# Designed miniproteins, single chains, continued (3): the designs that were tried, part 30

Each design is a single chain, and the fold is of that chain. pLDDT is the mean over its residues in the fold that is shown.

## One batch from the design tools (miniprotein)

Design m9016
Fold by ESMFold2-Fast:
Structure m9016 (fold): chain A 78 residues (1-78)
Amino acid sequence: SDSELAKLAKEASEIVARTEEAISKIADEKVRQELMERLDELEKEFLAAYTAGDVAAARAAVERLRELLREAEKIVEE
């Protein structure tokens, strides 16, 4: 539904912002580049799902964005 997609879009934008913030704190430039490339691909996956109205694919993309955020935050703590 449109309301579910709107909710997922809000969640995606919040996770993306937090992930960008976490990545910016990583000292290793190669790791930063790799994670930023992965973030860009996941944002594209979300946008494709969102424009198609595919709630299941949009939800999967948000879950993968959350996983990337956790990975980035863990690297910052190392």
Scores: mean pLDDT 88

Design m9017
Fold by ESMFold2-Fast:
Structure m9017 (fold): chain A 70 residues (1-70)
Amino acid sequence: SMFDQLQKLQILLGVFQISRDATDFVIEQGKKTGTASPELLKKQEDSRDHLDKKIQELQIQIQKLQQQLG
């Protein structure tokens, strides 16, 4: 059902949000301590950007389903 699909997407969104926050924390710690190389930091920032894109796509999909449900 659309209800089950909405629930699954909301759970998936939560997982991506946790992953994004964890990645952001690691980036900020690397910057603060100066222990992360510029190359490693760039890769981590690219990973965060990818997660942000996936979160945005999921939010749009959830919004469309919610609009269909009323």
Scores: mean pLDDT 88

Design m9018
Fold by ESMFold2-Fast:
Order: structure tokens, then C-alpha cells, then sequence
Structure m9018 (fold): chain A 89 residues (1-89)
């Protein structure tokens, strides 16, 4: 379900962050936060939101082209939403 997908994408994002693959880290972080939001699980939203923000930073720091900057921005926004929703639960 949504929880399993969120956990899968958190793992993929963490591996991409460790590898310095900013674009993949931001993309997988965004997907994790999206599925966490769909799950309604506040703790999962917090974990996925933090992961998305970390992925966004790696993407930004990597100095990638426009597409990498867009992925960083979307990951930051989606991760921020997940963290805000988790805090209000």
C-alpha cells in the first residue's frame, strides 16, 4: 500500500543521497513524501519529509542543470508539506 511505497522510496532516496546522486535523491524523496502523505501516517510523513529535504539539498549542491533544480524545488515543497502535516497531527 502507500506505506510500503513510502518506505521503498525512502530507501532509494537514502542510497541516492549516500551516492551523491542529487537528481535521484530529490526524485525518490519527493515520491516518498507523496506516498507518506497518502498513507496518513504522521511518523512516516516526518521521515519521508526529512528525506525529501535532504535529497533536495544534495540536488541543489550538485550544481545540476535546470531539471535537477526543478526536482530539488519540488522535493523541498513536497517534503515541507509532509513535515507540516505531520506536526499538526
Amino acid sequence: GNEEKALEYIKKAEKAIEAGDGRSAAFYGRMAATYALKSGDGELMRRAGETALRGSRVADESGGGLEAQIEAGVAALTGGVALLVAEKL
Scores: mean pLDDT 88

Design m9019
Fold by ESMFold2-Fast:
Structure m9019 (fold): chain A 100 residues (1-100)
Amino acid sequence: MEELREAAAEALTLAVQGAYDEFKKIGSEEEALQRVAEILRKVAEELGVDLPEGVTSKEDLIAAARELGRRIETLEQARRAFDVFYEKMKEAIEELKKKK
């Protein structure tokens, strides 16, 4: 379903932007890049696909999120992908807070 893929791509892109901004606020820009890239790798693993290479900027993370979202073909697949995203985001926030 084309509409589902585009909706998932937009939703994942927004989630990545929010996570990046939160990680940058708690830690640093470098940590935000690394943590969001790691979260996207776990989402890609859940979807059974490879994360795009060369993710070194916020714009690269957004582009990768859009590509991963477009690989989502069912609502159940979308739910699992977002569950993995939010679980890994919570873990990363706790780790960044420990660094103070």
Scores: mean pLDDT 80

Design m9020
Fold by ESMFold2-Fast:
Structure m9020 (fold): chain A 60 residues (1-60)
Amino acid sequence: MKTVVLPAPDPRKATAAALILMGEEPKVKVRIEGDKLVIEYEDTPEAREAVKLAEEILSA
């Protein structure tokens, strides 16, 4: 299992990213911790794609 911590200072973007992660890959575990989005996943291609999509939302 891998853990990625992404900066998420915008709570609306953090919530959108978390919802998309949970929708695209149900095996991904997501937590919002202050200004950070913590993502725990098994290293699969599907999980990597979901994490990348979350990164795009947070950087928009």
Scores: mean pLDDT 78

Design m9021
Fold by ESMFold2-Fast:
Structure m9021 (fold): chain A 69 residues (1-69)
Amino acid sequence: GKSVLDGKEATATIGSKSGKRFQVSEEWAKKLVELGYDPFDGQPLVLIGEVLPNTVSEEEVKKLKELLK
């Protein structure tokens, strides 16, 4: 089993070629996995100084993909 950060934060890796990092809630981490992004499957964990909102939507996921390019 894999764990996320305490509280409502988790680490995820999406298009992190630029070395950007972000913290996401457990809900975000679950949603990212559902959408085909596995932050824990052989990939390094990614942290960022900004905390994403608790709500997860396709629009927010699209923004993450752009920010992490």
Scores: mean pLDDT 47

Design m9022
Fold by ESMFold2-Fast:
Structure m9022 (fold): chain A 55 residues (1-55)
Amino acid sequence: IDSQLHEAFDLFKQGKTKAVIQQLKELKLKYPNNAAIKYTARFFANLTGDTELLS
């Protein structure tokens, strides 16, 4: 899971914001109670304004 979160940050650094959002949505679906995923999704929701990451 740490490697998948690292990949998400690498994608964001490359400007692939939609790919990051999609990956985080998939991780939330797969691991709904994971605190690191919830924190990271909230961070990107605040940064991008994508409220779908909060659901």
Scores: mean pLDDT 74

Design m9023
Fold by ESMFold2-Fast:
Structure m9023 (fold): chain A 86 residues (1-86)
Amino acid sequence: MTKTVQQMTGAAIRTVGYVTDLVLIAKEFERQGNLAAAAQALAEADRLSEEASAAVKQDPATARKKLDELAEEGERRVEEFRALLA
């Protein structure tokens, strides 16, 4: 239904935002010469992107729940990597 699809879209946008943040964090690690941390941040971005793509193929209610979980995971991962930059 339309309202569930709109909620799913919001969760997907948040997940994409965290994937983008992880890519930018990886570029900052690369600039600092920390290639191992850069590779880990990129691997995490790829994983979140892949799982989000899989989640969208589920029914709308299940997709929304899974995307909300991925958004929370993405936020945690971004915070963890940012702590390593600080």
Scores: mean pLDDT 80

Design m9024
Fold by ESMFold2-Fast:
Structure m9024 (fold): chain A 69 residues (1-69)
Amino acid sequence: SELQKVQRRIAILETVKAILEAGRDFDVEMYEKQGKLEEAEKFRAETEKELEELDEEIRRLKEQEQQLS
């Protein structure tokens, strides 16, 4: 069904988001431990932008899910 397709897409994107968040946290910590504070901040900012774009897509899909429910 259309509802099942939307729910599956949401689940996939939420999994991608979790992986991206875990990777960001690991890489930021690595930069900070090396004393590369400016690189850590820049990497955090770039990843936050990607996470915001992903959250926007998830938000749109959740609105579609509500319309189908």
Scores: mean pLDDT 86

Design m9025
Fold by ESMFold2-Fast:
Structure m9025 (fold): chain A 105 residues (1-105)
Amino acid sequence: MEEEEREKLIREGVELLKKAVELYAKDQSPEAREKALELARKGYILIALGAGVEEEVAEKVAELAVEAFRNQTGLDEASIEPEVLEAMEKMARAAEPFVKEFAEK
């Protein structure tokens, strides 16, 4: 995948995660929470694809993150498949520059 395409996907994903957090903070209604979770799911998938994670693994990461949030449970790393944990670490490293960009004016 071209670096320019990867950068665009990661930036869009981080933007969606930021919007999800802002929506959840602004409106505590069940409807707003469901919309925030959908934005977060899409954001995680875009970041995963931009980081070079396979689509099937990207879907697993997104579902796991959304499920943990919905159930108000922490992620037990011992229960997560090694490939999913590795994908999450790869995504975090790829997204770091863009997360910093959004934190700075």
Scores: mean pLDDT 74

Design m9026
Fold by ESMFold2-Fast:
Structure m9026 (fold): chain A 85 residues (1-85)
Amino acid sequence: PLEKAKELLDAAVQAGEERGLSKKEIMDRMVAVLAEYMRTVLGVSDADLEAFSERAQKLYNDESKSVEEFREGLYKAVAEIIDRQ
């Protein structure tokens, strides 16, 4: 589960860079792909999805974060949810 989350994040960053997307566009795509993965593949609860979305939104609104720092924050949020399963 964690290895797949990391793979999805890496793919989102690579695809975004190849297409010349902005930092915010790449970050938005990372959030979207992880939320979809957790909802459709991991089957996490609505409460856990809401907690993830709240944490992701907080990280997303911090414009001082690099793409790498944002990615690390999302990875840790997903890791915490998976560890509870």
Scores: mean pLDDT 77

Design m9027
Fold by ESMFold2-Fast:
Structure m9027 (fold): chain A 88 residues (1-88)
Amino acid sequence: AAAEKEKKKEELREIIEQLIETVEKLMEHMLKNGEATEEDIEAWKKYLEDVKKNEEALIEGFLADPEAYEKVLATIPKIIAEAEEYIK
C-alpha cells in the first residue's frame, strides 16, 4: 500500500541523515588527526552537499529497486557503526 512506501521513505531518510552526520564527524576527526587535508575536506563536503540536495531522488531510486533497498538497509548501519567506533 502507499502507506508502506511512506514508511520506507522515512526509514531510508533517517539512515541517510545518520550516515551524513557520521561522515561529517569522521571528516572532522580525520582533519584533526592530520589524516585528511583541508582540500580533501572541501572535496568531501561538495559530495555531501550533492547527496543532501538529491536526497529525495536517491530515496525514490532505492525504493524503485528492492535489491538496492535491502542492500542499503543492511550496509549503511554497518558503515555508521564502524565509523563511530573509529571516531571514539
Scores: mean pLDDT 78

Design m9028
Fold by ESMFold2-Fast:
Structure m9028 (fold): chain A 85 residues (1-85)
Amino acid sequence: SEALKNLPEEVLKEIQNKLLILIELKKKHKENPDAEVHEVVDPSTGEVLLKGTKEEVEKEIEKLLASVPEELQKLIKEGLKSLEE
């Protein structure tokens, strides 16, 4: 949480929103591995928020982790592990 205090609020919201979308997309790939591509849709608007293959999702997660402080990387990794258990 100390690392979160050092980021602008707008950047934190963007990171959080992107992480939640990536987590949902990763979960869809785990639940339906036979589909090459999955998408996350905003339930309020019907807009496609993110679409990708399992490989693209993994690359986007790596890119997101590389863009944040190490302390926040650890928290994100722990959150992802918790969702897989």
Scores: mean pLDDT 74

Design m9029
Fold by ESMFold2-Fast:
Structure m9029 (fold): chain A 76 residues (1-76)
Amino acid sequence: GSLAAAQAFVAEALKDVPGAGQYHAALTQALLNQLGEVTPQVLRSADASVLLKLLQDAKVPQELHQPILVRLLSHD
């Protein structure tokens, strides 16, 4: 998978969520580990349970899960 594509996807998901930027590296790594190949097609096919697991693997606080998931799931 493309590290740059994963980094860009995570950066946009965290951009407007205060305090979430510190989890960028951990979420990028979790995304690459869970999905393998990171493309726009693979990202669009990821369901809410997969995305929630990424937040848990990156140790993101529970209070940030909903705002980040909303941004992650906004892809068509």
Scores: mean pLDDT 74

Design m9030
Fold by ESMFold2-Fast:
Structure m9030 (fold): chain A 60 residues (1-60)
Amino acid sequence: MLTEKEVLEMILFIMDMTGTDSITREQALKLLRAMGFNPDPSLLEKLPEVLTKEYLKSKL
């Protein structure tokens, strides 16, 4: 299972790939699952509903 850091790194990678500065937690989860990752639900529940690059970089 992915660590919290790995989940945040993958979300940041997705945002960079799509050219977005923010995505919803639900959109990030769906994209991670489409890429074959299954992040821990407890880690996802700790994240804000809208994820920004600034927030993600502050946690990495």
Scores: mean pLDDT 75

Design m9031
Fold by ESMFold2-Fast:
Structure m9031 (fold): chain A 86 residues (1-86)
Amino acid sequence: SVDDILEETKKRAREAIAAAKSVEEAARKLSVIFSETLKQLEASGQVDPEKARKILLEALDRVRKAKSKEEALKAVEEALEEIRNS
């Protein structure tokens, strides 16, 4: 389900951000995670893939501009919630 995909993405994102030595490293790891998430969401047929792609790319930009790991995680969580509510 979309909920399962988003929950797994959130878990992987938290792990990637926690393990990263910088927000730049976190952004690189998240780019891979988000690419995989987009493929799963597209395969589900339950979300607009173009809208989901835009939301995740905007989240990635927010992560790159984040001043802390906590701010980066908040950007990801807000993006996943936006996809859930779309």
Scores: mean pLDDT 87

Design m9032
Fold by ESMFold2-Fast:
Structure m9032 (fold): chain A 59 residues (1-59)
Amino acid sequence: GPAASEELKKGTAEGVKKRTGLPEEEAEKLGEAGAQIASMLGRPTPEAGARAAMTVSGL
């Protein structure tokens, strides 16, 4: 599938950080994974990315 954009990765990381309170470094790692999943699903939004990141991390 298509690679996630840098803007999507950053927006997703912020979404994860706001929902979980995780440190920025951990939120960025989850944000990258979530953004990639959202992009592959054809839903390239920070909201979808954050939800995907939380789902795969068990949060």
Scores: mean pLDDT 78

Design m9033
Fold by ESMFold2-Fast:
Structure m9033 (fold): chain A 83 residues (1-83)
Amino acid sequence: KTEELIEKIKSDDPEVRLEAVREAEGLPADDQIKVAKEAINDPDLEVRREAARVAGKAPGTQAANIGTAAYLIVVGDEIDREL
């Protein structure tokens, strides 16, 4: 379950890591947050984006904090140019 998804996030294959984050949406809120936290600083931008999305959908204060941090990490990394 949650432990299995966290193990997948340690995979060398970014597609496997992305899939694990997507599967986290089926978990209870606390477990969704746990998986998202593991993927939030992933070297692959798409994995980080998915982690931010999943964290943002989970209810609770912890989810809100993770979602905000994830958004800043993803957006900040992309907005090195003016919009």
Scores: mean pLDDT 66

Design m9034
Fold by ESMFold2-Fast:
Structure m9034 (fold): chain A 73 residues (1-73)
Amino acid sequence: MAEARAVGLILRGIASEMEGDYLTAGRDYEAAADLLPEDDPLRVKMYEKAIESYRKAGDEEFAKRVEERLKEL
């Protein structure tokens, strides 16, 4: 089930953040958001976490890409 995979990605993202691997955390949060239903409020939160993680990684290009995707929701 896609939701179960999303939860696994969220947990890995949290672990990556705790290790300071913000680029991996951003990728995992973005992938989790992509798997969540459009009407799930957790989806928006995961995109927001991906944006924050990409910015902490210094990757403004990835952060802006996710911001634009979030605005289209």
Scores: mean pLDDT 82

Design m9035
Fold by ESMFold2-Fast:
Structure m9035 (fold): chain A 61 residues (1-61)
Amino acid sequence: SEAERAARRAAATQEVLKEAQKLMDSLPPNPTDEQRAALSREVQARYQTRMAEIDAELAAK
């Protein structure tokens, strides 16, 4: 259902944000621009993967 999709996407978004915070906490105290860019790409990739998985699972039902 649309409500199920919305709820799962919201939960996945929160999970990715928590993962992003942990990744930020793992960076050195003075991270380079390259390190910050790499972390941003990693977070974006995780987010896109989670959303695609949710959409695929719901489409298969």
Scores: mean pLDDT 83

Design m9036
Fold by ESMFold2-Fast:
Structure m9036 (fold): chain A 82 residues (1-82)
Amino acid sequence: AAPPERRLTVGPGSDLTPEDAVELARFLKEEAERLGVETSVKHADEAIRAAEAGNLPEAYRHIDKAVRELGRAVDERRAAAA
């Protein structure tokens, strides 16, 4: 089935379940691999591992880092194209 069009929140106190965190981290990993952002891939992998272990605070920290690294890479690619 197609993933739901839902904005996921990250960080402590989020309503994300371990399954939601794994799904988000897998999506981030696929995007990071597509863009060649190795640091983001690493953080997404750590987030998947933490979420599958039930360590949601650690998973959220890695998700946040993966998102930040992806954002930096996108900004750098846009700057290089200008």
Scores: mean pLDDT 75

Design m9037
Fold by ESMFold2-Fast:
Structure m9037 (fold): chain A 72 residues (1-72)
Amino acid sequence: SEPQELNDLLRENLDTLPEKYREEALARLDAGVPAGDVLTWLYLQATAEGDEEAIAAIRRLAAQIRALRDSL
């Protein structure tokens, strides 16, 4: 299982993502999907849609999540 701190960090930063991704990302987090898997799903959706802003935001969040995971 993934540390709760990773899921909390992603949840707190959902407002950095375009609105169209926030509801589904929140639903996945609420269902207990680990933050890393939610980020992977978001990255695949944003890439399929060509959403450069979302891709950049997801990459920043992924870097923060990785840094926190490595510190735990």
Scores: mean pLDDT 83

Design m9038
Fold by ESMFold2-Fast:
Structure m9038 (fold): chain A 72 residues (1-72)
Amino acid sequence: MEEERRRRLREILARMAALRDDREALRRLAEEEIAKSTPEEARILQELLEQVELRWRAERDGTEEELIELSE
């Protein structure tokens, strides 16, 4: 059961990774999956979405010198 949950989360993560440079599509996908997920799964997805948004925010803020993993 946890393995099935992990598999589902992994599939969602793979889809989000494929959309890493398409903020609107990635956010929509994440929100839709969060709405269909259990509270525990939703928390994991929300944290991942927040991490992606932090990366976008840092890039837009101009902190290019210290970016470790940036979209491009």
Scores: mean pLDDT 66

Design m9039
Fold by ESMFold2-Fast:
Structure m9039 (fold): chain A 107 residues (1-107)
Amino acid sequence: SHLEEELQRLEEQLRELERKVREVARELGFSDEEIERLLELARSGDRDGIVQLLQRLSSEKFPHLDEDEKVEFALKLQELSELVNKIVEVERRIEELRRKIEKERKR
């Protein structure tokens, strides 16, 4: 099925995005608990929760950095934010595609 092949491709993209989020967030010094919380918010599409969590974690870490470290941190935080937003979008597409597959199976 073309729809099932597209679903498999999106699920593979989701796994790769989650792997990259874990890598970048660890480099930013986030704990495994904080990373899993971030991924749970992304999977549920809670964009406000994502923004609030990233702002809180940034506020806790940013004051302890020198000026060069602050630039590197800001760039990696931007990368993390972009990856998390991509997870939200891929999850939305997966849900839409699953609904289409379910409707076709009911015919």
Scores: mean pLDDT 86

Design m9040
Fold by ESMFold2-Fast:
Formats: structure tokens, C-alpha cells, sequence
Structure m9040 (fold): chain A 95 residues (1-95)
């Protein structure tokens, strides 16, 4: 539920193109995923992959802000969708 809330805030910030809010939300999401990874070492690989996806989304959005390259924005959206899907997969495994 907290993870789902952070995932929603992450997507909402991306859709608003608010890079500062997006980076703050991404950092909170990463911090929560790191905590859950410590509690569930059997899911370490899934958490590591999801954290990497969130970090890549931030890098793509930051590079888009510098260049204006629409391909980077499109990739940022795809990676954000992948991150949101990853949250749902993790929550299903914890249920």
C-alpha cells in the first residue's frame, strides 16, 4: 500500500513533467524498495532490477530536460510503466 502510493506519486510527477518532484518521489520509492529488499532477501534480484529501472527513468528524464529529445521522453514513459508494473509484481509476491 505505501509502495503503491509511492508508485502512483512517481507516475503523477512524470505526467506533470515536474523533474524536481519526480526525483524526490523516485528517491522515496528507492528507499522503500531498499528497506523491503533487506526484509525479503529471497526477492533481492527483483528489488535490484526494479531499483535500477527507477534510476534509469530518472536519468532519462534528466537528459530529456537538457536536450529536449522526444525519444528520451518516450523511453522515460516506458521505463516508468515498467517500474509501476514491477511494483505490482512485488506486491503480488508479498501477498
Amino acid sequence: SELSKLSKEFIDALNKRDLEKFKETAQKLISRLEQLKAEHPELKQEYDDLIATVKETVELFEEYEKTGDGDLWFKAQLYAIAASSGVLVIEKKLA
Scores: mean pLDDT 87

Design m9041
Fold by ESMFold2-Fast:
Structure m9041 (fold): chain A 106 residues (1-106)
Amino acid sequence: SSIHERIRQILDELIAQPKAGIVLNPISPSLSNARDIVDDPMDLGLIQAAIDAGGINTLETFEEMIRRIHESVLKLFPEGSPEALAAQELYDFALKLINEEKEKLK
C-alpha cells in the first residue's frame, strides 16, 4: 500500500479506540473558550481533509498533527482528568502504530 493509504489506515485505527471522539476533536462547539486557550488548533477533521488533499505524505508530518491534537487536549483539560488520561493513552497508541510503520519502510 502507498504511504498515503497507510496513514489513512492508522487514523482509522485511532478513531476506533474508546473515547477517540473527544480526544481527536478537543476543540468542540461545547467548549466556547477553547479557541482562546489553544493557538493554531488541530483536530480530526483537519487531518482527514489534509490526507484527502494529498497534503500528508510522510509519517513525520502525520505524527506532528497527532501531537498537536494531544497538546490541545492537555491545554483544555486538567492534568489527571479522564480526558487527559485518555489523550495520553491514545497518543501512546498512535506513536506505537506510527513507529511500527516507520520500521516497515526501512
Scores: mean pLDDT 71

Design m9042
Fold by ESMFold2-Fast:
Structure m9042 (fold): chain A 66 residues (1-66)
Amino acid sequence: MWSMEEGFQRVDDFLAWVRENVDSLSRDELLQRVIQFANWLQENTDDELTSLLLQYLGRGLAEILD
């Protein structure tokens, strides 16, 4: 399982990747990447850390997308 530090770092890395690629990805491709990342996150974290990281991911995505 990931530590809290690893979890937040992996979300930050994913959000950085989204920022670099958002203009070249279709909405469907972006959604598939988000779903894949969220599933991977959920497989590697407990319920409490999953909730925190998904909220952090959602906020970061909202800031990137508008």
Scores: mean pLDDT 84

Design m9043
Fold by ESMFold2-Fast:
Structure m9043 (fold): chain A 62 residues (1-62)
Amino acid sequence: SAEELLRKGIELAVEKGSSKEAQAEAALEVGREYGLEELAREALKKYGGSGSAAAQALALAY
């Protein structure tokens, strides 16, 4: 499912950067590639863990 693809992207970001910013970037990148911007925003809130104000601002700005 599309939701699983976004979740996988977030996991890869955590391994790559080990940071919340990298996690947010990967979620947005995966969402953009598949045209799933709305699901990417939801993934940032739910699967991004303890979302920071910065991560939420990124989801809203993008």
Scores: mean pLDDT 55

Design m9044
Fold by ESMFold2-Fast:
Structure m9044 (fold): chain A 73 residues (1-73)
Amino acid sequence: SSELKKELEKLETLYLFFQAARDTTIAIAERMLAKGTPKQKELAEHNLKTAKLLDEKIKELKKRIEELKKKLE
């Protein structure tokens, strides 16, 4: 179905965006940890919590993508 194929493309695009957001958030947290100040470590912990939430969204998108791929076979 062309409709399912279009939905798959949208989900794959969202997956790439969430991966980029997660990777950027982790990189920021790593830079904050490298600075070694207590305030930077606290900010890094908040960023790592955000990255964990993004990871859960990425996992959900992967499941939806896999389900749609099965329907297109």
Scores: mean pLDDT 87

Design m9045
Fold by ESMFold2-Fast:
Structure m9045 (fold): chain A 81 residues (1-81)
Amino acid sequence: SIVKTVSNYILTLSQQVKRQHGTITSDDMRNIYDQGVQYSLLLIRRHQPKGLTRDIPDQQVARRVTDLAFDLLSQSIRSGS
C-alpha cells in the first residue's frame, strides 16, 4: 500500500537523521514530514488518474497518507511484542 511505502520511507529518513545528529529535533521532524508529503504526492500521482481539479485533492490526500504513515510506524513500534 502507499501508506506502507511512505512509512518505510519515513523510517529510513528518521534513521539517517539519528545517525547524523544523534537525535531528531523539531526542525528535523518538520523536514521529515515535508519529505513524506512530497513522496506521498509522487506516489498518488502515479497510482490514480489525474483530472483537472485533482491537484487540490492530491495535496490533501498526500498529507493524510503521511499522517497515516506516521501512525503506522508508531503502531509497529508498539506491536513489537
Scores: mean pLDDT 73

Design m9046
Fold by ESMFold2-Fast:
Structure m9046 (fold): chain A 69 residues (1-69)
Amino acid sequence: SPVERYRGELEDLAAGAKETIESIPEAKEKVLEGFRKAVDEIAERVRKETSPEAADEVRAYGEKLLEEI
Protein backbone atom coordinates (compact mmCIF):
# COMPACT_ATOMS: atom_id res chain seq x y z
CA SER A 1 0.00 0.00 0.00
CA PRO A 2 1.12 3.64 -0.37
CA VAL A 3 1.20 4.06 3.42
CA GLU A 4 3.45 0.98 3.79
CA ARG A 5 5.78 2.35 1.06
CA TYR A 6 6.15 5.72 2.81
CA ARG A 7 6.47 4.19 6.30
CA GLY A 8 9.85 2.77 5.23
CA GLU A 9 10.99 6.20 4.02
CA LEU A 10 9.82 7.79 7.30
CA GLU A 11 11.55 5.09 9.38
CA ASP A 12 14.83 5.68 7.51
CA LEU A 13 14.51 9.45 8.10
CA ALA A 14 13.77 8.91 11.82
CA ALA A 15 16.77 6.55 12.20
CA GLY A 16 19.04 9.14 10.55
CA ALA A 17 17.66 11.91 12.76
CA LYS A 18 18.21 9.82 15.92
CA GLU A 19 21.81 8.99 14.93
CA THR A 20 22.54 12.67 14.21
CA ILE A 21 21.09 13.79 17.58
CA GLU A 22 23.09 11.07 19.42
CA SER A 23 26.30 12.25 17.65
CA ILE A 24 25.56 16.02 17.80
CA PRO A 25 23.04 16.74 20.62
CA GLU A 26 23.32 20.51 19.92
CA ALA A 27 21.64 19.91 16.52
CA LYS A 28 18.48 18.36 18.06
CA GLU A 29 16.11 21.31 17.39
CA LYS A 30 17.26 21.68 13.75
CA VAL A 31 17.14 17.90 13.14
CA LEU A 32 13.60 17.61 14.57
CA GLU A 33 12.54 20.65 12.49
CA GLY A 34 13.95 18.97 9.35
CA PHE A 35 12.17 15.70 10.21
CA ARG A 36 8.81 17.49 10.64
CA LYS A 37 9.31 19.25 7.29
CA ALA A 38 10.16 15.94 5.56
CA VAL A 39 7.00 14.32 7.03
CA ASP A 40 4.86 17.23 5.75
CA GLU A 41 6.43 16.95 2.26
CA ILE A 42 5.81 13.17 2.12
CA ALA A 43 2.24 13.61 3.42
CA GLU A 44 1.47 16.28 0.77
CA ARG A 45 2.86 13.94 -1.93
CA VAL A 46 0.68 11.06 -0.60
CA ARG A 47 -2.37 13.37 -0.49
CA LYS A 48 -1.94 14.21 -4.20
CA GLU A 49 -1.11 10.63 -5.31
CA THR A 50 -3.50 8.63 -3.08
CA SER A 51 -5.94 10.37 -0.68
CA PRO A 52 -6.20 12.84 2.22
CA GLU A 53 -6.85 9.87 4.54
CA ALA A 54 -3.56 8.19 3.52
CA ALA A 55 -1.75 11.51 4.07
CA ASP A 56 -3.26 11.71 7.59
CA GLU A 57 -1.94 8.17 8.29
CA VAL A 58 1.54 9.26 7.13
CA ARG A 59 1.43 12.31 9.45
CA ALA A 60 0.21 10.15 12.37
CA TYR A 61 3.05 7.68 11.80
CA GLY A 62 5.55 10.56 11.60
CA GLU A 63 4.31 11.83 15.01
CA LYS A 64 4.80 8.33 16.52
CA LEU A 65 8.36 8.18 15.14
CA LEU A 66 9.04 11.70 16.46
CA GLU A 67 8.14 10.51 20.01
CA GLU A 68 10.89 7.83 19.69
CA ILE A 69 13.59 10.36 18.69
Scores: mean pLDDT 83

Design m9047
Fold by ESMFold2-Fast:
Order: C-alpha cells, then sequence, then structure tokens
Structure m9047 (fold): chain A 73 residues (1-73)
C-alpha cells in the first residue's frame, strides 16, 4: 500500500500583520491510497503534520522544503 504525502507552501495574500508577509503556511496533502484501509493512514499523517503547523503557527518560507513521497507497507 502506497500513501503519498506532500507539503504545500501557501503564501498569505493579505496578511493581518506585516510580520506575516514573509511567512507561509504548511499544508499537508495526503493522496488517497489504493485499497480500503489507506484512508486511516492518510488521516493520521495529515493530522499530525497539520497539528505541528498549528503549534508552530506560520512557518517562514526559508524553512519550507518539499517532502518526497512516503511509502508505507
Amino acid sequence: MTVTVRLEVELLEEPERPEDADKVFLRAVVEESPGGDGEKVRKTIGESINEEQKKKGLTRAEDVQPVPPVVIK
């Protein structure tokens, strides 16, 4: 079973604070895995990444890098 996870970089178009103009959001995008049980794994990974983003708040662009696909057996 293969699950693809990627981080998307989202720039703020109208930041509420000037200090947020140079920051981006990290958003986890987990693609559907072929097979029925992949959705459970997809939610777990996506939620963990999203919770980490919320805990840190806005992440600076220099700290964001694309994540290669993750393969789970």
Scores: mean pLDDT 48

Design m9048
Fold by ESMFold2-Fast:
Structure m9048 (fold): chain A 94 residues (1-94)
Amino acid sequence: ESAERKATIEALAEELEKLNIPDKYLVRILQGGSFIFTLGFVEGLEFLGVPEKYHQPIADILKKFGFDPKGIAGVSVFLEAVEVVAKKRGITLP
């Protein structure tokens, strides 16, 4: 169970990395993840200043792995995957 969740998050992170999202937007997502829960997936990403061109590709990746981007579980796994990408790139969270 725990090992399966970790493997899923790592696979999601690998797919997100292929989008080549700039570090500054990954930082905004990690610092402002609560806005994605509060405003909704697309509206939260827009509020954080993430370019619209990344919104649908991220949603499609989440759906491919069986997660609803608008659901709590989908948002949670997305944020964990973004954290994995950030750590891989040497970005330290405050």
Scores: mean pLDDT 82

Design m9049
Fold by ESMFold2-Fast:
Structure m9049 (fold): chain A 62 residues (1-62)
Amino acid sequence: VSTVLVLSGSQDLQVNQQVGQDMVNAAKSGKVVVDVQLSKPVSADSEQVLQDAQEQGRALVE
């Protein structure tokens, strides 16, 4: 099963941290291909959190 998630970025770091955790949790199922597309500009900290979560998700689904 392949699922692509399209996520909108937020200016709120806490919201983006939660999104990142949701991505990692989905990847832990071992059946989700996680792809994140940010539709809005985000802060550098938020962008880093989401990118780190995306990389962790990819490692988990391999």
Scores: mean pLDDT 62

Design m9050
Fold by ESMFold2-Fast:
Structure m9050 (fold): chain A 75 residues (1-75)
Amino acid sequence: MLSKEEAIELAKEFAGEDGRLTLEQLREFYRKVFPGKPEPTEEQLRATLAFLDKDGDGYITLEEFEEALDKYMPK
């Protein structure tokens, strides 16, 4: 598995200049973090997005993502 720092760096690459992750980018991130696992379903990704998306804009900010990694994916 990727370290927290590696996961954040990967998320920054997917988020682009606006610092936000889409549902599709979250799917790609999961593929990189959990190699050999089946890709999550659209429903699973939407549930994760809804949980992390405090603004309700359909994106996860890098700040929200980093907080989630601290709580749910410790080192």
Scores: mean pLDDT 67

Design m9051
Fold by ESMFold2-Fast:
Structure m9051 (fold): chain A 80 residues (1-80)
Amino acid sequence: SEVEERIARLRAEVDRLLADYRAGKLTPQEVLERANRIADEAAEVYKVAPPELRTEVAGVIAQAGVLIIHAIVQLKADEK
């Protein structure tokens, strides 16, 4: 279904974001911006997802949320 395809794309996007951040390709600010975008899109998918897929969508939101927290903490630690 379109919903399952959207969930798969969002999961791939959050996994790629984490990989790129860990590889040093992204600043904490870029991680924050991309993770927020993924979380926002996942929230829209959650609204239209059938109940059996909502746990998977919530998982994407949770992973994006962890990256948001990590980026905020890193930005605060980097304040001079």
Scores: mean pLDDT 86

